Designed miniproteins, single chains, continued (6). Designs and how they scored, part 5

Each design is a single chain, and the fold is of that chain. pLDDT is the mean over its residues in the fold that is shown.

## One batch from the design tools (miniprotein)

Design m20151
Fold by ESMFold2-Fast:
Order: structure tokens, then C-alpha cells, then sequence
Structure m20151 (fold): chain A 105 residues (1-105)
């Protein structure tokens, strides 16, 4: 289950990287909207599967809420940058590696 979510996360990160390389300005933001939404959904599912601490979950949600509010003032529902999405992905990978190490004991 988690492995399927991880594979999907990696695919979304690659898609966002490709958009960042090939598009600029408003077009890049527009093209990133759906992949970023999907990334958030996958992140929520991973959090539930891993049982991440309330503090870890809250830190991510607070950042996302702040970004969404800022972008909504510009007629957009999501404000995550490719860099922020990669950071979230890295933290998920770190947590998964930690839990796999514990399970291997």
C-alpha cells in the first residue's frame, strides 16, 4: 500500500520538475495546480498509513494553509512551489526509511 503511494509521489515530483523546466510564470503555476493537489492527497494518505506525529502533520498543514491563503488572494487555490513539494517529499522519504529500519529489527 505505502509502496504504491511512494511510487505515485515520485511520479508527481518528476512531473512538477518537468513543468518547472519547460514552463514559466503563470503557465507554470497553472500546470502545477493539479499535480500539487494530487501530491497533497498522496501526502495525507501516507501520513495516515505511517501514523506521523500530530506535530509533524500540523507543521505541514500549517505551511499548506498559509500558502493556499496567499494564493487564493490571486485567484488560485494552491500556492505550493516545486521546491516546497520536494521538501515535503524528502521528509516523507526520511520518515519511511526510519520506519522500515524499525520494522527490519
Amino acid sequence: EVEELLKKKEEILKEIEEIEKNASGLEATRLMFEPAREFLDITEQIFKKLGLSKQQQQDFFDQLDAEMKEKKLRSFALALTAEEIRRIGDEIDEELARRRAEAAR
Scores: mean pLDDT 63

Design m20152
Fold by ESMFold2-Fast:
Structure m20152 (fold): chain A 60 residues (1-60)
Amino acid sequence: SAEEEEVKKKTEELLKKIKEKAEKAIAEEKDPKRQELIKDETEAMITMLEWMTKRELEAL
């Protein structure tokens, strides 16, 4: 459906922005421990977004 396609497109754009921001933050960070924290937080955020998107698509 058009609604399903719109949700998927929006999620793809959000994922791209999240990954780009994380990559920049990691590149600018000098502390390896903080780089690991950014990676962990980013992975958790992506997982949550994917879960939310799946739930939204199931509600359509």
Scores: mean pLDDT 85

Design m20153
Fold by ESMFold2-Fast:
Structure m20153 (fold): chain A 66 residues (1-66)
Amino acid sequence: EEAEKLIEEARRKAAELFQQAVDNNWDPELLEKAFKAHDYLVKAREYLQKGDREKAIEYAKKAIEA
C-alpha cells in the first residue's frame, strides 16, 4: 500500500515535469528531469513486481525528488 502510493505520486511528479517542459517551450532541463523521474518510476514498478517493496519505495522516492 505504501509502495503503491509512492509509485502513484512518482507517476504524477513525472507527468507534471513533462507538462512544465511543454509549457516552457520544451525546456531541455525540465525534459531531463522528467526523463530521470520516469526512469526511477520504471525501476520502482519493476522492483514492486518482483516483490522487493523496500527498493520499490526507495526508487519511487528518488523519482519524486527528481
Scores: mean pLDDT 81

Design m20154
Fold by ESMFold2-Fast:
Structure m20154 (fold): chain A 56 residues (1-56)
Amino acid sequence: SAAEAAERERRFTKKLLERYDEIKREAEEKGVSREEYYQRLADLVIELNEERKKEE
């Protein structure tokens, strides 16, 4: 259903934003390099996509 797909996307977006804020906070706190910061963001996207697949 389109409504169920939309709700799933909203939950995914919320988790993405929460994890993004966490990574940003850690980067600021620990002074990580720009390369490490971008790598963490890439890993976040992969992690959340894998979590979505497991819910199927």
Scores: mean pLDDT 77

Design m20155
Fold by ESMFold2-Fast:
Structure m20155 (fold): chain A 60 residues (1-60)
Amino acid sequence: SKDDKLKKVKEEYDKKMSELIDKLVEAIQNNDKDAEEKYLKEIEELRKEAEKKVEEIEKE
């Protein structure tokens, strides 16, 4: 079902997002501004990717 597909996608992206947030927190703690900027950008890109994939499933 669509709901099963959406749940799987959410779980996958939640895991990836959690990993990026952990890396961002570590970068902030280490005062690594370059890594902080990199991970903030990757988080934003992942969010957009997840939104597009959810929209594609919902449009079916």
Scores: mean pLDDT 84

Design m20156
Fold by ESMFold2-Fast:
Structure m20156 (fold): chain A 66 residues (1-66)
Amino acid sequence: SREREAIEEAQRLENEGLEAIKKGDLEKAKKIIEELKRRAEEARREGLERAAEALEAAAKKVEEAL
């Protein structure tokens, strides 16, 4: 389903963002945060509430690690 795929993508992008921070690639981490926020907005507009929450949570996790 679209919702499940979006939730899996949120987790993948969260992991990539956190790894970018660990490597000192803050520019990449910021791009991933932007991507997560954009996808969260799209999910909200499509009514995929659980996916939007997962994407927003992932973005916050990466931002908090900065």
Scores: mean pLDDT 88

Design m20157
Fold by ESMFold2-Fast:
Structure m20157 (fold): chain A 55 residues (1-55)
Amino acid sequence: MSAKENFLKRVEADFDAQLAAREAAGVTLSPEERERLRKEVIENAKKWFDEIEKS
């Protein structure tokens, strides 16, 4: 598995952990909001990784 794929899996795991922390605090996101944020986080992670790899 590529370094980028491993990195993106870790980013998604971190997002899931953050979501669980919010639920523990009494905040629940709708399925639509959760999906939107997940896509945004993954897209940002891809851009960040590409910039780092270019260096």
Scores: mean pLDDT 78

Design m20158
Fold by ESMFold2-Fast:
Structure m20158 (fold): chain A 68 residues (1-68)
Amino acid sequence: DAKKLQQNRADAAAGLGAGAVQHLTGKPATVLESSATETEGTAIVEAGGKRYRVTVDGKTGKVTVEEL
């Protein structure tokens, strides 16, 4: 089921994004939104009053964090 696979990827991006931002900042992370395409997952995460965009590459597994 393609819809379930896309939801699982979005959920994985949310979890990985929250964990990465929490590790980077040392502060509690809140996921504001998450989405997925066939090739990547993306999450917007807030920690310590700042927002971060986290992108997870579905092919390479690379996680990138960008402060907004």
Scores: mean pLDDT 79

Design m20159
Fold by ESMFold2-Fast:
Structure m20159 (fold): chain A 60 residues (1-60)
Amino acid sequence: GAEELAKEAEDLVVRGTNTGDEADLRRALELAEELKKLGHEETAEKIQRGAETAMRDRGL
């Protein structure tokens, strides 16, 4: 469900932030878009901001 998708996306942001894995961060952004479509816009925006910040700070 949406809670499981949010947890997966949050875990991907943490891993991508720590490792610099662009694929993990991009996947987190894809899951955030899915959460937004499911009506979980606030959670999606938090995940999106986390992933975008990590990508920016790592020059991705």
Scores: mean pLDDT 85

Design m20160
Fold by ESMFold2-Fast:
Structure m20160 (fold): chain A 64 residues (1-64)
Amino acid sequence: ELDALTEMSRLVAEAIRDGNVEEARKRLEEIAKKYGLPKEYVDSLMKMGEIGRAEAAARRAAAA
């Protein structure tokens, strides 16, 4: 039951690391379709990933 959420969370973390948001979104959509999750949930996770990446970039800029 929680497997889809765990996998989606892992993909968001990978997207933050690699900065490949387009590929991460496609993978999240495939998982959402497989587990019957709404598209809105994919959008929410993508936004969280983007925020996390922006925060990481801001921390790096502040530390430099």
Scores: mean pLDDT 69

Design m20161
Fold by ESMFold2-Fast:
Structure m20161 (fold): chain A 83 residues (1-83)
Amino acid sequence: DEERRREEEERRRREENLELGRERTRKIEEDEELRKRIEEAAELSKEVERKLLEESRREGIIEAASVTVEKVISAAVEGLAKI
């Protein structure tokens, strides 16, 4: 029975090591895929951010210009009414 006990201990150690190896390999594969997806998403996000920033800046300028034109027209109409 001593040989059987040693064999059982060796099997248990091998099973534990095998399970740990599988878990580690799975995590590495998941981490690599996740990292690649994060990199792709980050690049796309930067492009979208740049476009949104440019669009927002253009829209802001257009809105500011529209408000300024309205104020100038209003001031001109008020000025004309005072004359």
Scores: mean pLDDT 70

Design m20163
Fold by ESMFold2-Fast:
Structure m20163 (fold): chain A 88 residues (1-88)
Amino acid sequence: VSKEELEREVTISMIMMQIYLAKKAAEKGDGEEAARLFEEAAREAERNGLPEEIVELLRKAAEAAREGDFEKAIELADEAMEKLSELA
Protein backbone atom coordinates (compact mmCIF):
# COMPACT_ATOMS: atom_id res chain seq x y z
CA VAL A 1 0.00 0.00 0.00
CA SER A 2 1.45 3.36 -1.07
CA LYS A 3 1.30 6.47 1.12
CA GLU A 4 -0.92 8.07 -1.56
CA GLU A 5 -3.39 5.14 -1.48
CA LEU A 6 -3.57 5.26 2.33
CA GLU A 7 -4.17 9.04 2.25
CA ARG A 8 -7.01 8.51 -0.29
CA GLU A 9 -8.65 5.88 1.95
CA VAL A 10 -8.42 8.23 4.96
CA THR A 11 -9.90 11.10 2.92
CA ILE A 12 -12.84 8.96 1.74
CA SER A 13 -13.48 7.78 5.33
CA MET A 14 -13.48 11.39 6.60
CA ILE A 15 -15.92 12.51 3.89
CA MET A 16 -18.19 9.54 4.70
CA MET A 17 -18.15 10.58 8.37
CA GLN A 18 -19.11 14.18 7.42
CA ILE A 19 -22.02 12.83 5.34
CA TYR A 20 -23.12 10.62 8.26
CA LEU A 21 -23.14 13.64 10.61
CA ALA A 22 -25.05 15.68 7.99
CA LYS A 23 -27.68 12.90 7.75
CA LYS A 24 -28.00 12.94 11.56
CA ALA A 25 -28.53 16.72 11.50
CA ALA A 26 -31.19 16.32 8.77
CA GLU A 27 -32.95 13.60 10.84
CA LYS A 28 -33.13 16.13 13.72
CA GLY A 29 -34.57 18.79 11.37
CA ASP A 30 -31.42 20.97 11.60
CA GLY A 31 -31.32 22.13 7.97
CA GLU A 32 -28.56 24.72 8.50
CA GLU A 33 -26.17 22.25 10.17
CA ALA A 34 -26.99 19.51 7.61
CA ALA A 35 -26.42 21.89 4.67
CA ARG A 36 -23.12 23.11 6.18
CA LEU A 37 -21.81 19.54 6.63
CA PHE A 38 -22.93 18.44 3.13
CA GLU A 39 -21.26 21.54 1.61
CA GLU A 40 -18.02 20.83 3.53
CA ALA A 41 -18.10 17.20 2.31
CA ALA A 42 -18.64 18.40 -1.29
CA ARG A 43 -15.66 20.80 -1.07
CA GLU A 44 -13.40 18.07 0.36
CA ALA A 45 -14.51 15.64 -2.39
CA GLU A 46 -13.80 18.27 -5.09
CA ARG A 47 -10.43 19.20 -3.52
CA ASN A 48 -9.35 15.54 -3.50
CA GLY A 49 -10.35 14.88 -7.13
CA LEU A 50 -13.27 12.56 -6.39
CA PRO A 51 -15.86 12.05 -9.20
CA GLU A 52 -17.99 15.10 -10.13
CA GLU A 53 -21.17 13.01 -9.67
CA ILE A 54 -20.39 12.61 -5.93
CA VAL A 55 -19.69 16.36 -5.55
CA GLU A 56 -22.99 17.16 -7.35
CA LEU A 57 -24.98 14.74 -5.15
CA LEU A 58 -23.58 16.37 -1.98
CA ARG A 59 -24.32 19.90 -3.25
CA LYS A 60 -27.90 18.86 -4.12
CA ALA A 61 -28.23 17.32 -0.65
CA ALA A 62 -27.13 20.65 0.91
CA GLU A 63 -29.73 22.53 -1.21
CA ALA A 64 -32.50 20.07 -0.21
CA ALA A 65 -31.54 20.44 3.48
CA ARG A 66 -31.68 24.26 3.22
CA GLU A 67 -35.17 23.98 1.67
CA GLY A 68 -36.31 21.68 4.53
CA ASP A 69 -36.64 18.63 2.25
CA PHE A 70 -34.83 16.32 4.66
CA GLU A 71 -36.11 13.13 3.00
CA LYS A 72 -34.58 14.23 -0.33
CA ALA A 73 -31.34 15.34 1.39
CA ILE A 74 -30.97 11.90 3.04
CA GLU A 75 -31.72 10.07 -0.25
CA LEU A 76 -29.04 12.08 -2.08
CA ALA A 77 -26.58 11.54 0.79
CA ASP A 78 -27.17 7.76 0.70
CA GLU A 79 -26.46 7.74 -3.06
CA ALA A 80 -23.21 9.68 -2.48
CA MET A 81 -22.21 7.27 0.33
CA GLU A 82 -22.81 4.27 -1.96
CA LYS A 83 -20.60 5.77 -4.70
CA LEU A 84 -17.87 6.60 -2.14
CA SER A 85 -17.91 3.04 -0.73
CA GLU A 86 -17.25 1.71 -4.28
CA LEU A 87 -14.01 3.77 -4.37
CA ALA A 88 -12.72 2.65 -0.94
Scores: mean pLDDT 84

Design m20164
Fold by ESMFold2-Fast:
Structure m20164 (fold): chain A 94 residues (1-94)
Amino acid sequence: RMEPLSPEAQRIIELIREATKAARAGDVERARELLEEALRLAEETELSRSDAIAIDTELGILEIELAVLGDEEAREALEPELVRLGELLNEKIA
């Protein structure tokens, strides 16, 4: 891929990275707020396939971190936003 990521995709990735940090710190409410903002931007932005793949990779990292933490309450709290964002990204990648 030779196309750089859009500024919007970069912002979404930063929000997901901050959500991962918040989840690791046990701040589930903050992680959810960050994912809700990431989802809002993804819904409002016309993402390229490259943007969607990069964001999906960061989302996958967050899901792995949640699994490693073993925090089922955190996973359940974040699941609606994770599922919706994943569905949106998969539509762009397909």
Scores: mean pLDDT 82

Design m20165
Fold by ESMFold2-Fast:
Structure m20165 (fold): chain A 58 residues (1-58)
Amino acid sequence: SLADAVRERLEARGLNPTDEQIEAAVAAALGLARVLGFGEDSPLALEWAVMLLEGDLR
């Protein structure tokens, strides 16, 4: 799932996001992808979710 991919990428960078933080970032990224006309399988949704959480956790 997108949530699992986001968790894996952040943990690989030494960050420990909570389930709530991951759910919020995934929801925001999917909402943005939907507004811009990209599918949920778009690699941009994963990158946006990771960027949002990485910025919040740093």
Scores: mean pLDDT 78

Design m20166
Fold by ESMFold2-Fast:
Parts: sequence; structure tokens; C-alpha cells
Structure m20166 (fold): chain A 73 residues (1-73)
Amino acid sequence: AAAAVLAAGRAGDPAHVEPLIALLKDPDPEVRLAAAVALGLIGDPRAVEPLRKATKDPDPEVRVAAVYALDRI
């Protein structure tokens, strides 16, 4: 149980939230998409405002990913 929670926590480590928030402003839409998905998996409330901004992204895939990420937080 604790080992399974620890393994899941490594994929969604809160220490990675700040770097991922910075990646939401990356010029590459693939990088922004990956950052939005990762922030949704982590579920840290610090990502809420950056993800709300990402819902207005010029790339439609990034917008969809940001909406799904916000739904998980």
C-alpha cells in the first residue's frame, strides 16, 4: 500500500510543479501539452491559475489538456 502510493507519487512529484508551470509558457506547443498533462496528474493547486491561462492557448490540444488537468485538481 505505502509502496504503491510512493511509486505513484514519483510520477506526480510536487517538487516538479514549478518547472512544469514554467514549461506551460514554452514556445513549443508539444512541450506545453506535456506540461499541462503532467500538472493534471500531479493535482497540485498551485497549477490552477497557470492551467486556467493555458485554456486560452492558441493550440487547441493544449487548451483541451488544460481543461482536463483542471478537472483533476
Scores: mean pLDDT 72

Design m20167
Fold by ESMFold2-Fast:
Structure m20167 (fold): chain A 63 residues (1-63)
Amino acid sequence: MEEELEREIEEALTLMEIGVARLLADRGHPEEAIAFLEEALKRARPEDQPLIEEAIEEIRRRA
């Protein structure tokens, strides 16, 4: 029960970080967005890493 709640919170935080990075890229700062997500990837749990990696590749394709 507690592990499930912590998992949901960490996933929500990961989605928030991806949202912030996408906003940075949209405002013309894709390099900063990628750096932000690479830092988030280092702190993320293994199960959340694919979400961040996909976001990095999406932004990299736009740059």
Scores: mean pLDDT 79

Design m20168
Fold by ESMFold2-Fast:
Formats: sequence, C-alpha cells, structure tokens
Structure m20168 (fold): chain A 97 residues (1-97)
Amino acid sequence: PPLLVRALELVAAGDIDGAVELLREAGRDRVAEAVRLAAEGRTAEAFALISDRNSDDLASRLEARIVQMAMSDPETRRELLEETRALLEKLKQEQLK
C-alpha cells in the first residue's frame, strides 16, 4: 500500500502533521489519531485505537509500525523504516516467484 509507506516515511522524517493529514485524507482517521497520540507520548491511548487490528495483512502491519515509529526517537525511527523497506522488498521478490 503506497500510501501507508508514504505515511511511514513522513513519520520517520519527523513530519507527524504531514503523516496525520495524509492518513485522514485517505479515510484512516483512527490510525491518524493513533499517530498523533503516540507522538505526544500517549502510548496506551494510541495502541487502544489500533488494538482491533487483529489481522495479519500487510496494511494492518504497516499501520502498527507507523504508530510504533511515531512514539520512537529519531534513531529508532530510521531503523524501523529500513527494517520495513527490507520486509517490503522480500515480499516483492516472493511475489515474482
């Protein structure tokens, strides 16, 4: 999902407001609010908004990663971004087989 990857990149760059706006325009208001709460240090409230995401689909996993990144320091955000990019590349390679 290109939009969720773009939101992840914005959070990694420290552009929380840009990520929140992008997610809201895409109709992902709950995830947008969770990102804002996580960036403010309101971790329990942020996770409560996405705790209904019991799916193992890629979109739900990326949404959880975006929220986790918003609550993290800049160094950890870069590590999570690179880890997520590596995961997406592996999934692309598997789809081409």
Scores: mean pLDDT 76

Design m20169
Fold by ESMFold2-Fast:
Structure m20169 (fold): chain A 107 residues (1-107)
Amino acid sequence: MEEIEKLREEAKKLGAKIEERVTPDGYRGIGVYADNLEAVSLAMHAIALELRKEGRELEAIGSPPGSDKAVAAIYERGDEKTRRVALEMAEEMAKKSKYAVGVGYRL
């Protein structure tokens, strides 16, 4: 827990913005955006570590190589609903900044 909190605080210091939503059907979406890759990467790593500590198996997809935007979606492996939530959050965050991550998981 202490290591995850340090990563979250470092990400915020570097300019990471975090938005959270709960869907009506019981899924949580987390969006992260920043003007730099380091801030988004630290926030993404902290969130992924927290979810893995809860016993969740995660899968990720990212923007194609050579894209001028670095956008990723992280979701529970084999769960199409968490994948959809993650992609929706990633799309919303990508409208706010060049570097963005969407995360989707079941409550």
Scores: mean pLDDT 80

Design m20170
Fold by ESMFold2-Fast:
Structure m20170 (fold): chain A 71 residues (1-71)
Amino acid sequence: SDLEKRKKFVDEKIAEHEKTKDGRIAELEKQKASADPEQQRVLDNQIDSEENYPQGLRLSVESVEHAREIA
């Protein structure tokens, strides 16, 4: 079904993201080490976004499930 295919696609995207996530976070942490306090807050938000990406993708599948019930 459509939902099953979307879940599989999301799982593949999460796996691909996890593969490169640590490298991206490490780069952001290096930038943060030499940044001023204001830039550190911006970089912290970017790191948080990287860490929360899998949850965001999973929630998008739940939104599609809900839309299918009311549409």
Scores: mean pLDDT 73

Design m20171
Fold by ESMFold2-Fast:
Structure m20171 (fold): chain A 66 residues (1-66)
Amino acid sequence: MKEVILVVSSDEERAEKFAEEVKKARPDAEVIVLVGKSVEEALAIAEEIRRETGARVEIVLEGASV
C-alpha cells in the first residue's frame, strides 16, 4: 500500500528540515510539504489523495514525534 505523509508548517525552512527527518524515519513513504496551509486545507488534500489513489495518508505537524 502506498503511504503518503503531509508535513504542515508555517515556515518553509523548518518544514524542509522536519521533512528530511520524516523521510529518514519513514523511507518507504512519500513526504509532501505543505507550507502556509491550514490543518483544514491539509485534511482536504489528504482526503483527495486517499480518494484518487487509495493511499494511506498521514498528516503530521512540524515538530511532531516521528
Scores: mean pLDDT 79

Design m20172
Fold by ESMFold2-Fast:
Structure m20172 (fold): chain A 59 residues (1-59)
Amino acid sequence: DGLAALEAANPVLARAARQALARDPDSAEAWGYLGVMYRVLGREEEAARYFALARERAA
């Protein structure tokens, strides 16, 4: 899934994403971290999708 490659480029963000997903994969915070990760990789459509999921779960 490219997480190892992203970890080499941004270890702090990758670590935070792993911790959030390990705690609660349905949390808005976890989906928000995935959105930021895809944005850093330049995948704007994927990033927007994960941010939408994060917002939906923040209700």
Scores: mean pLDDT 68

Design m20173
Fold by ESMFold2-Fast:
Structure m20173 (fold): chain A 62 residues (1-62)
Amino acid sequence: MEELIEKARNDPSVDPEKLEKLIKEYEELLKLKPKTVEEEVGLTLRLIGYEIDLENPKLLRL
């Protein structure tokens, strides 16, 4: 994940405000401790979604 964030920050086509917002939302999700298997699955799918968004800089363009 850190490598994806580093690449996005170094991409001049990426909006830094959108990127920082995405990173903040990702960090907030990492602080959540799932209490049930259903919550754990939901959290995992959300984290994968953020990784996909970071791999696609077009979604973070100016």
Scores: mean pLDDT 69

Design m20174
Fold by ESMFold2-Fast:
Structure m20174 (fold): chain A 60 residues (1-60)
Amino acid sequence: DVVEKAKKLLEDSSPVVRANAAKELGKIGTEEAKKALEEALKRPNLPPIVRVAIENALKM
């Protein structure tokens, strides 16, 4: 499932990969994808690039 793969990439060690995963989940736009983005936004140690990508994805 594309959503499950993108969720795994949200936990990647690379901030760029994590930001791209957030954009992909935003494009998918399902309830599961939106829930994954909301959960990721609650993480305490989000790099700024990842946080911005998640916030933008949630607005889509």
Scores: mean pLDDT 80

Design m20175
Fold by ESMFold2-Fast:
Formats: C-alpha cells, sequence, structure tokens
Structure m20175 (fold): chain A 74 residues (1-74)
C-alpha cells in the first residue's frame, strides 16, 4: 500500500539522516560523504511525502536539505 511504502521510505530517510549526523560527529566520514547521506535522506523523505502525504516526511526532507546545504557552504 502507499502508506506502507511511505513509511518504509521515511524510515530510510531517518536512518540516513541519523547516520550522517552520527558518523560526521564521530569523525568517521568527510563533510562531502555526510552531504551525500543527507541528500539520500532528502530524496527518501520527499518520496515518502509524495507517496503518503505525511507532514513528518516533509519536515525531514527540509531538515536534510538544510543540513546538506550548510555542509556544502563550509
Amino acid sequence: SNLNAGRIMLQIGQDLFNRGTSDLNSGKISLDEAAQLFTGSYNASLIAHNTSGSSSSLQLSQQSRDRRDQLLRQ
């Protein structure tokens, strides 16, 4: 169902966001690698929003995009 597909994509987006944040903070990945993870989170959460209409997935897409853009400006 579209609700299940949206939930799975939101979970993927959340995982990518958390991994990007955690791995960057621990020095495990570069700024560019973290930006790629946040781009993945943005894409997954945007697909989740377009699939299920969830406001939480839209919020995650905005947070992921903003975090990516902040890293790319440094």
Scores: mean pLDDT 87

Design m20176
Fold by ESMFold2-Fast:
Structure m20176 (fold): chain A 53 residues (1-53)
Amino acid sequence: AVEVRPGGTPAEKFAALRPLLESDDPVVVQQAAEVLLADADPDVRELAARALA
C-alpha cells in the first residue's frame, strides 16, 4: 500500500471487523469476509484471506 489511508492500518481495519467474522450468524460472517476481501488495500485482503484459510 503506497497511499496514505485515513482509516488506520490494515491490521486495525481487520481487527475492527474480526468480531463479525467470529459471529454465530453465517450471513454476518459472509458480509464481513466480503468487505475485507473487496477492500482497496491489498494488505487488508491478505489478512482476510489468511483468516479464512
Scores: mean pLDDT 69

Design m20177
Fold by ESMFold2-Fast:
Structure m20177 (fold): chain A 58 residues (1-58)
Amino acid sequence: SLAERIVERAKEDPVGAATEALILGNISGNVELGQKAAQALLDGKYEEARKLLEEILS
């Protein structure tokens, strides 16, 4: 899934992955959720980030 790809990216490029989460949040109209996902990615909380990204994509 796109969420899994973003989480995998975060392991090598956390800032790039967080930027993707913010863009998805903005496009979906869920800005706060995108910010939470971005922060989870930066903090290495990959399972939390995956769940938040899946929620944005729903």
Scores: mean pLDDT 87

Design m20178
Fold by ESMFold2-Fast:
Parts: structure tokens; sequence; C-alpha cells
Structure m20178 (fold): chain A 78 residues (1-78)
């Protein structure tokens, strides 16, 4: 349960960082910045999901966070 919370919180913080970088990329028109930030987020989130110690409930929450990130990036791309 504590590990579940830690990993979900890591995913949530990574999503928050992605949101900030995507906002900056929108202001500057820096498509590469947005793409690299998104790829970094996905890589980190997928590594969290590979942990055999995570409950299915925690994995599902992390998948939902990934889906939110995908929607945000697609919205950035239009």
Amino acid sequence: SELDKEYVEKAEKALEELKKVLEEAKKTGDKKLAEEAYKTFIGEAEKLLESPELSEEAKEKIREIIEEAEKLYEEYLK
C-alpha cells in the first residue's frame, strides 16, 4: 500500500511536470520540447508499471494518468 502510494504519487508529479512543459512549449512554439517531455513522461510511467510489487489498483491509476498525458499531448498537437 505504501509502495502503491509512492508510485502513484511519482506518476502524478511526472504528469504535473509534463503539464508545465507543455504550457511553456505552447507559448514558445517549441514542438521538440513538447515531444521530448512527453516521451520522457511515458518512459518514466511505463517503468513504474513494470514493477512487480505494484497492486493492480495502483497500476490502473497509473494507466489513467498515462491516458490523461496522452490526451494532453494530443490536444497540444491539435
Scores: mean pLDDT 85

Design m20179
Fold by ESMFold2-Fast:
Structure m20179 (fold): chain A 55 residues (1-55)
Amino acid sequence: MSAATKANAIATIKNALLAGVPLNTTLAAVMATFNLSAAEAAAVAAEVEAATGIA
């Protein structure tokens, strides 16, 4: 995936988590929206967790 796609996916997940949406629900939506593989979604989730300290 591109750096721009990754940044947009991270921002989308962060905003959803701050709004109280569960990580798993947000990851499923982001995978569909940005056409991410499971490995790409896991990498994005790891960066969000490292940046926010959430799960």
Scores: mean pLDDT 77

Design m20180
Fold by ESMFold2-Fast:
Structure m20180 (fold): chain A 73 residues (1-73)
Amino acid sequence: MAQETADKIAEAVKGTPVYEEVKRALDLAVKTPGVTAENVGIAAARVAESLGASQETVDKILEAAGITREQVR
């Protein structure tokens, strides 16, 4: 589950300026025992937002993870 979500998020941000940093966060998150798809999505969205990613990029992460903006706050 978590790995599938990480793969979807990585594909969604591929070609964006935040790809490398988001991918690093995804790789770390999926190695964490007990990690959920929601946790992976939240981590990726927070990293993208901290890097100043566009709203479109953040929204793609949220859609790929199946989460809402409220869950990232």
Scores: mean pLDDT 79

Design m20181
Fold by ESMFold2-Fast:
Structure m20181 (fold): chain A 72 residues (1-72)
Amino acid sequence: LDEYKAIVIGILEKETAEVLKTLTDPELKEKVKELRDETIARINKAKTEEEIAAIGREYGKRVKEILEEEKK
């Protein structure tokens, strides 16, 4: 479980870094950083791989919403 958490957090950190390079709005960048920190905390508290996977999917969905918000 701890190895799986480390892998998912690693992927999340890489995805977050890529998103932050794409965003130009400082407020949206801050929102993404907050979402990252919150998601990492949730993953660390998770007790199953299914719970971690669900948290990861939710993070991806929220990040996509933020990216769409910048385009409008």
Scores: mean pLDDT 80

Design m20182
Fold by ESMFold2-Fast:
Structure m20182 (fold): chain A 64 residues (1-64)
Amino acid sequence: LTEEQEREIQEALALIWVGIFKAENIKLTDEEIERLAQRFKEAGASDEVIERFVKEIKELNEKL
């Protein structure tokens, strides 16, 4: 796989995980959210995708 394809896969996985957390009503702690964000960043996800992921999970936590 190319680096670009790997990045696209990581972005898709991040969005899929957000969907799963919403569907299952999973509430993550702030520490867990930061750890996941860092993991995605290290795996090559863009800052924009990471910011979206963090925002959506935090919004979900506020509603739960």
Scores: mean pLDDT 72

Design m20183
Fold by ESMFold2-Fast:
Structure m20183 (fold): chain A 90 residues (1-90)
Amino acid sequence: MKDIELAEEYEKKGEEYEKAGDLKKAADYYTKAGVYYAEAGELEKAIEYFKRAVELAGPKYKKANLGLGRLYELQGKDEEAQYYYDLAYA
């Protein structure tokens, strides 16, 4: 599927930038990987890469926290979804 191929490409770029010490670019690429994994229906992988982006960019990293909020909302985990939305808009 095209979305999985794009997710894997962005995952690899995230790994390259993380290895180079560019944590901000690594977080951006991991966030892109999470978006495409989510579009492909790979929700566990999407959550994993959004969480990794937050770890590298900091707890208030808006793009990844919005992704986490949306995915937890789709799973009916409303308390977790609200936690991540609050971080995204802090």
Scores: mean pLDDT 85

Design m20184
Fold by ESMFold2-Fast:
Structure m20184 (fold): chain A 93 residues (1-93)
Amino acid sequence: AKKLLEKGEEYFKKGKYEEAIKYYEEALKLAKTDKEKAEALKNLGEVYFEQAKFEEALEYYNKALELYKKLGDEKGIAEVQANIDKVYAALFQ
């Protein structure tokens, strides 16, 4: 899944959000570990956030958050929580 995440990130940085989503969805599909799934879900949330699709961003961030909590990944939890906070800030200032 790492190469697909890297490809998705390349397209995301170029503002090619549809292509980024495609690569992140393939990364999610081919993920063998909860950590790889959480990373793909977090990245999908970030793309939807940049598209101002805040409900979809929250859905993917919450799925990633549950996996990071299951893993006890404090860094992953903190990163996803910060992203969720950014969604609420965008909605309510």
Scores: mean pLDDT 87

Design m20185
Fold by ESMFold2-Fast:
Structure m20185 (fold): chain A 61 residues (1-61)
Amino acid sequence: SPKEELKKQLIETAIRYKKLVKPSEEEQERLIRQLGAYAKHEHGFSDEEVEELEKELKEAL
């Protein structure tokens, strides 16, 4: 689905960003929340889908 594809792209982007920029743990938490908000507001993710995305981002980072 489009939401599943977006989730994979956001996770891949976050992993690449971490490798290149080496953000602090605080900066990583902020990024995770920003990506969740983006998915909710721009792509119609439910609160449950946002929670799942944020969990997967934390596990990947």
Scores: mean pLDDT 86

Design m20186
Fold by ESMFold2-Fast:
Structure m20186 (fold): chain A 97 residues (1-97)
Amino acid sequence: MELSEKARKAIEEALRIADEVLPQADANRQRLRSGTPEQQRLYDAADETEKVLTQWLREELGLSEEDARRIARALVFGPHEAATRIAQLIEEAVREK
């Protein structure tokens, strides 16, 4: 993969943050999935968003399915502050590739 050094470093930092918050993202995902009918509808929309983001990250940045899924899950189900920082890093990676 011929990503620039800056894009690669941004992706590495995004993955580090994603891995740190992944247990919380998984807990949030499970809570919605096992919740009320309203929460289950939110889960369905969020799960579809995770799939779309996973595919986009694979196509746009050439990430593996595992790495793309970790970032997408943290973006969709993770804490707001972590998701915001990951989004900024992914935007940087897209600009610098």
Scores: mean pLDDT 87

Design m20187
Fold by ESMFold2-Fast:
Structure m20187 (fold): chain A 59 residues (1-59)
Amino acid sequence: MTAQQQATVVELALKMLPPNPDPETARKFVQFVASELGYQLNEEQVEELTQEVLLQAQT
């Protein structure tokens, strides 16, 4: 998965998430966005992108 594809997943998840999302909600949106874009994520990638989304959603 390219850095640009990861950035796209994070950006779209952030646009769909409520303010101050919990980790489970953020993970679900990361998986949903990746699925909609046709990207297959492994468990490590899901965790990394979920953490990035949580950090950006709070700043």
Scores: mean pLDDT 80

Design m20188
Fold by ESMFold2-Fast:
Structure m20188 (fold): chain A 74 residues (1-74)
Amino acid sequence: SKEIQELKQAAEEAIAKMKALAEAGAPLSEIVEQTQLAQQYIGKLYQLDEEAGLEMAKKAEEALAEVLALFAAR
């Protein structure tokens, strides 16, 4: 549905922004804000389509692992 597609896109954008902020060395508060937004979109997606929600959750977890690796390297 249109709503599922919009939520999936919003989640992907928030995940991408979280990674970009971390790579740019942005303040932790800004990275956390994007992480929280991604979680909110994924939560809503889960309620409408569990499979799509799981897919986005996996992408978010992979992106978060990359962000944590960047912090560990600094």
Scores: mean pLDDT 85

Design m20189
Fold by ESMFold2-Fast:
Structure m20189 (fold): chain A 66 residues (1-66)
Amino acid sequence: SAADRAKAEAARAAALAAAGQLPTPEQLHSLGVMLRKEAEEARAEGQDELAAALDEVARTLLSQAE
């Protein structure tokens, strides 16, 4: 739905903004792990668009931390 898409976009924007404030690879990795866990919880609750958005950001952050 449009509401689910808006929620996913807001979550993505917030996660990327938070990542921009983190100076170390260890902090980026920690955020990425947390977002993956939140994506699993969202998926378990049927929030598939939110889960996909969080997974994509987590993947990006974990890639940047390596």
Scores: mean pLDDT 81

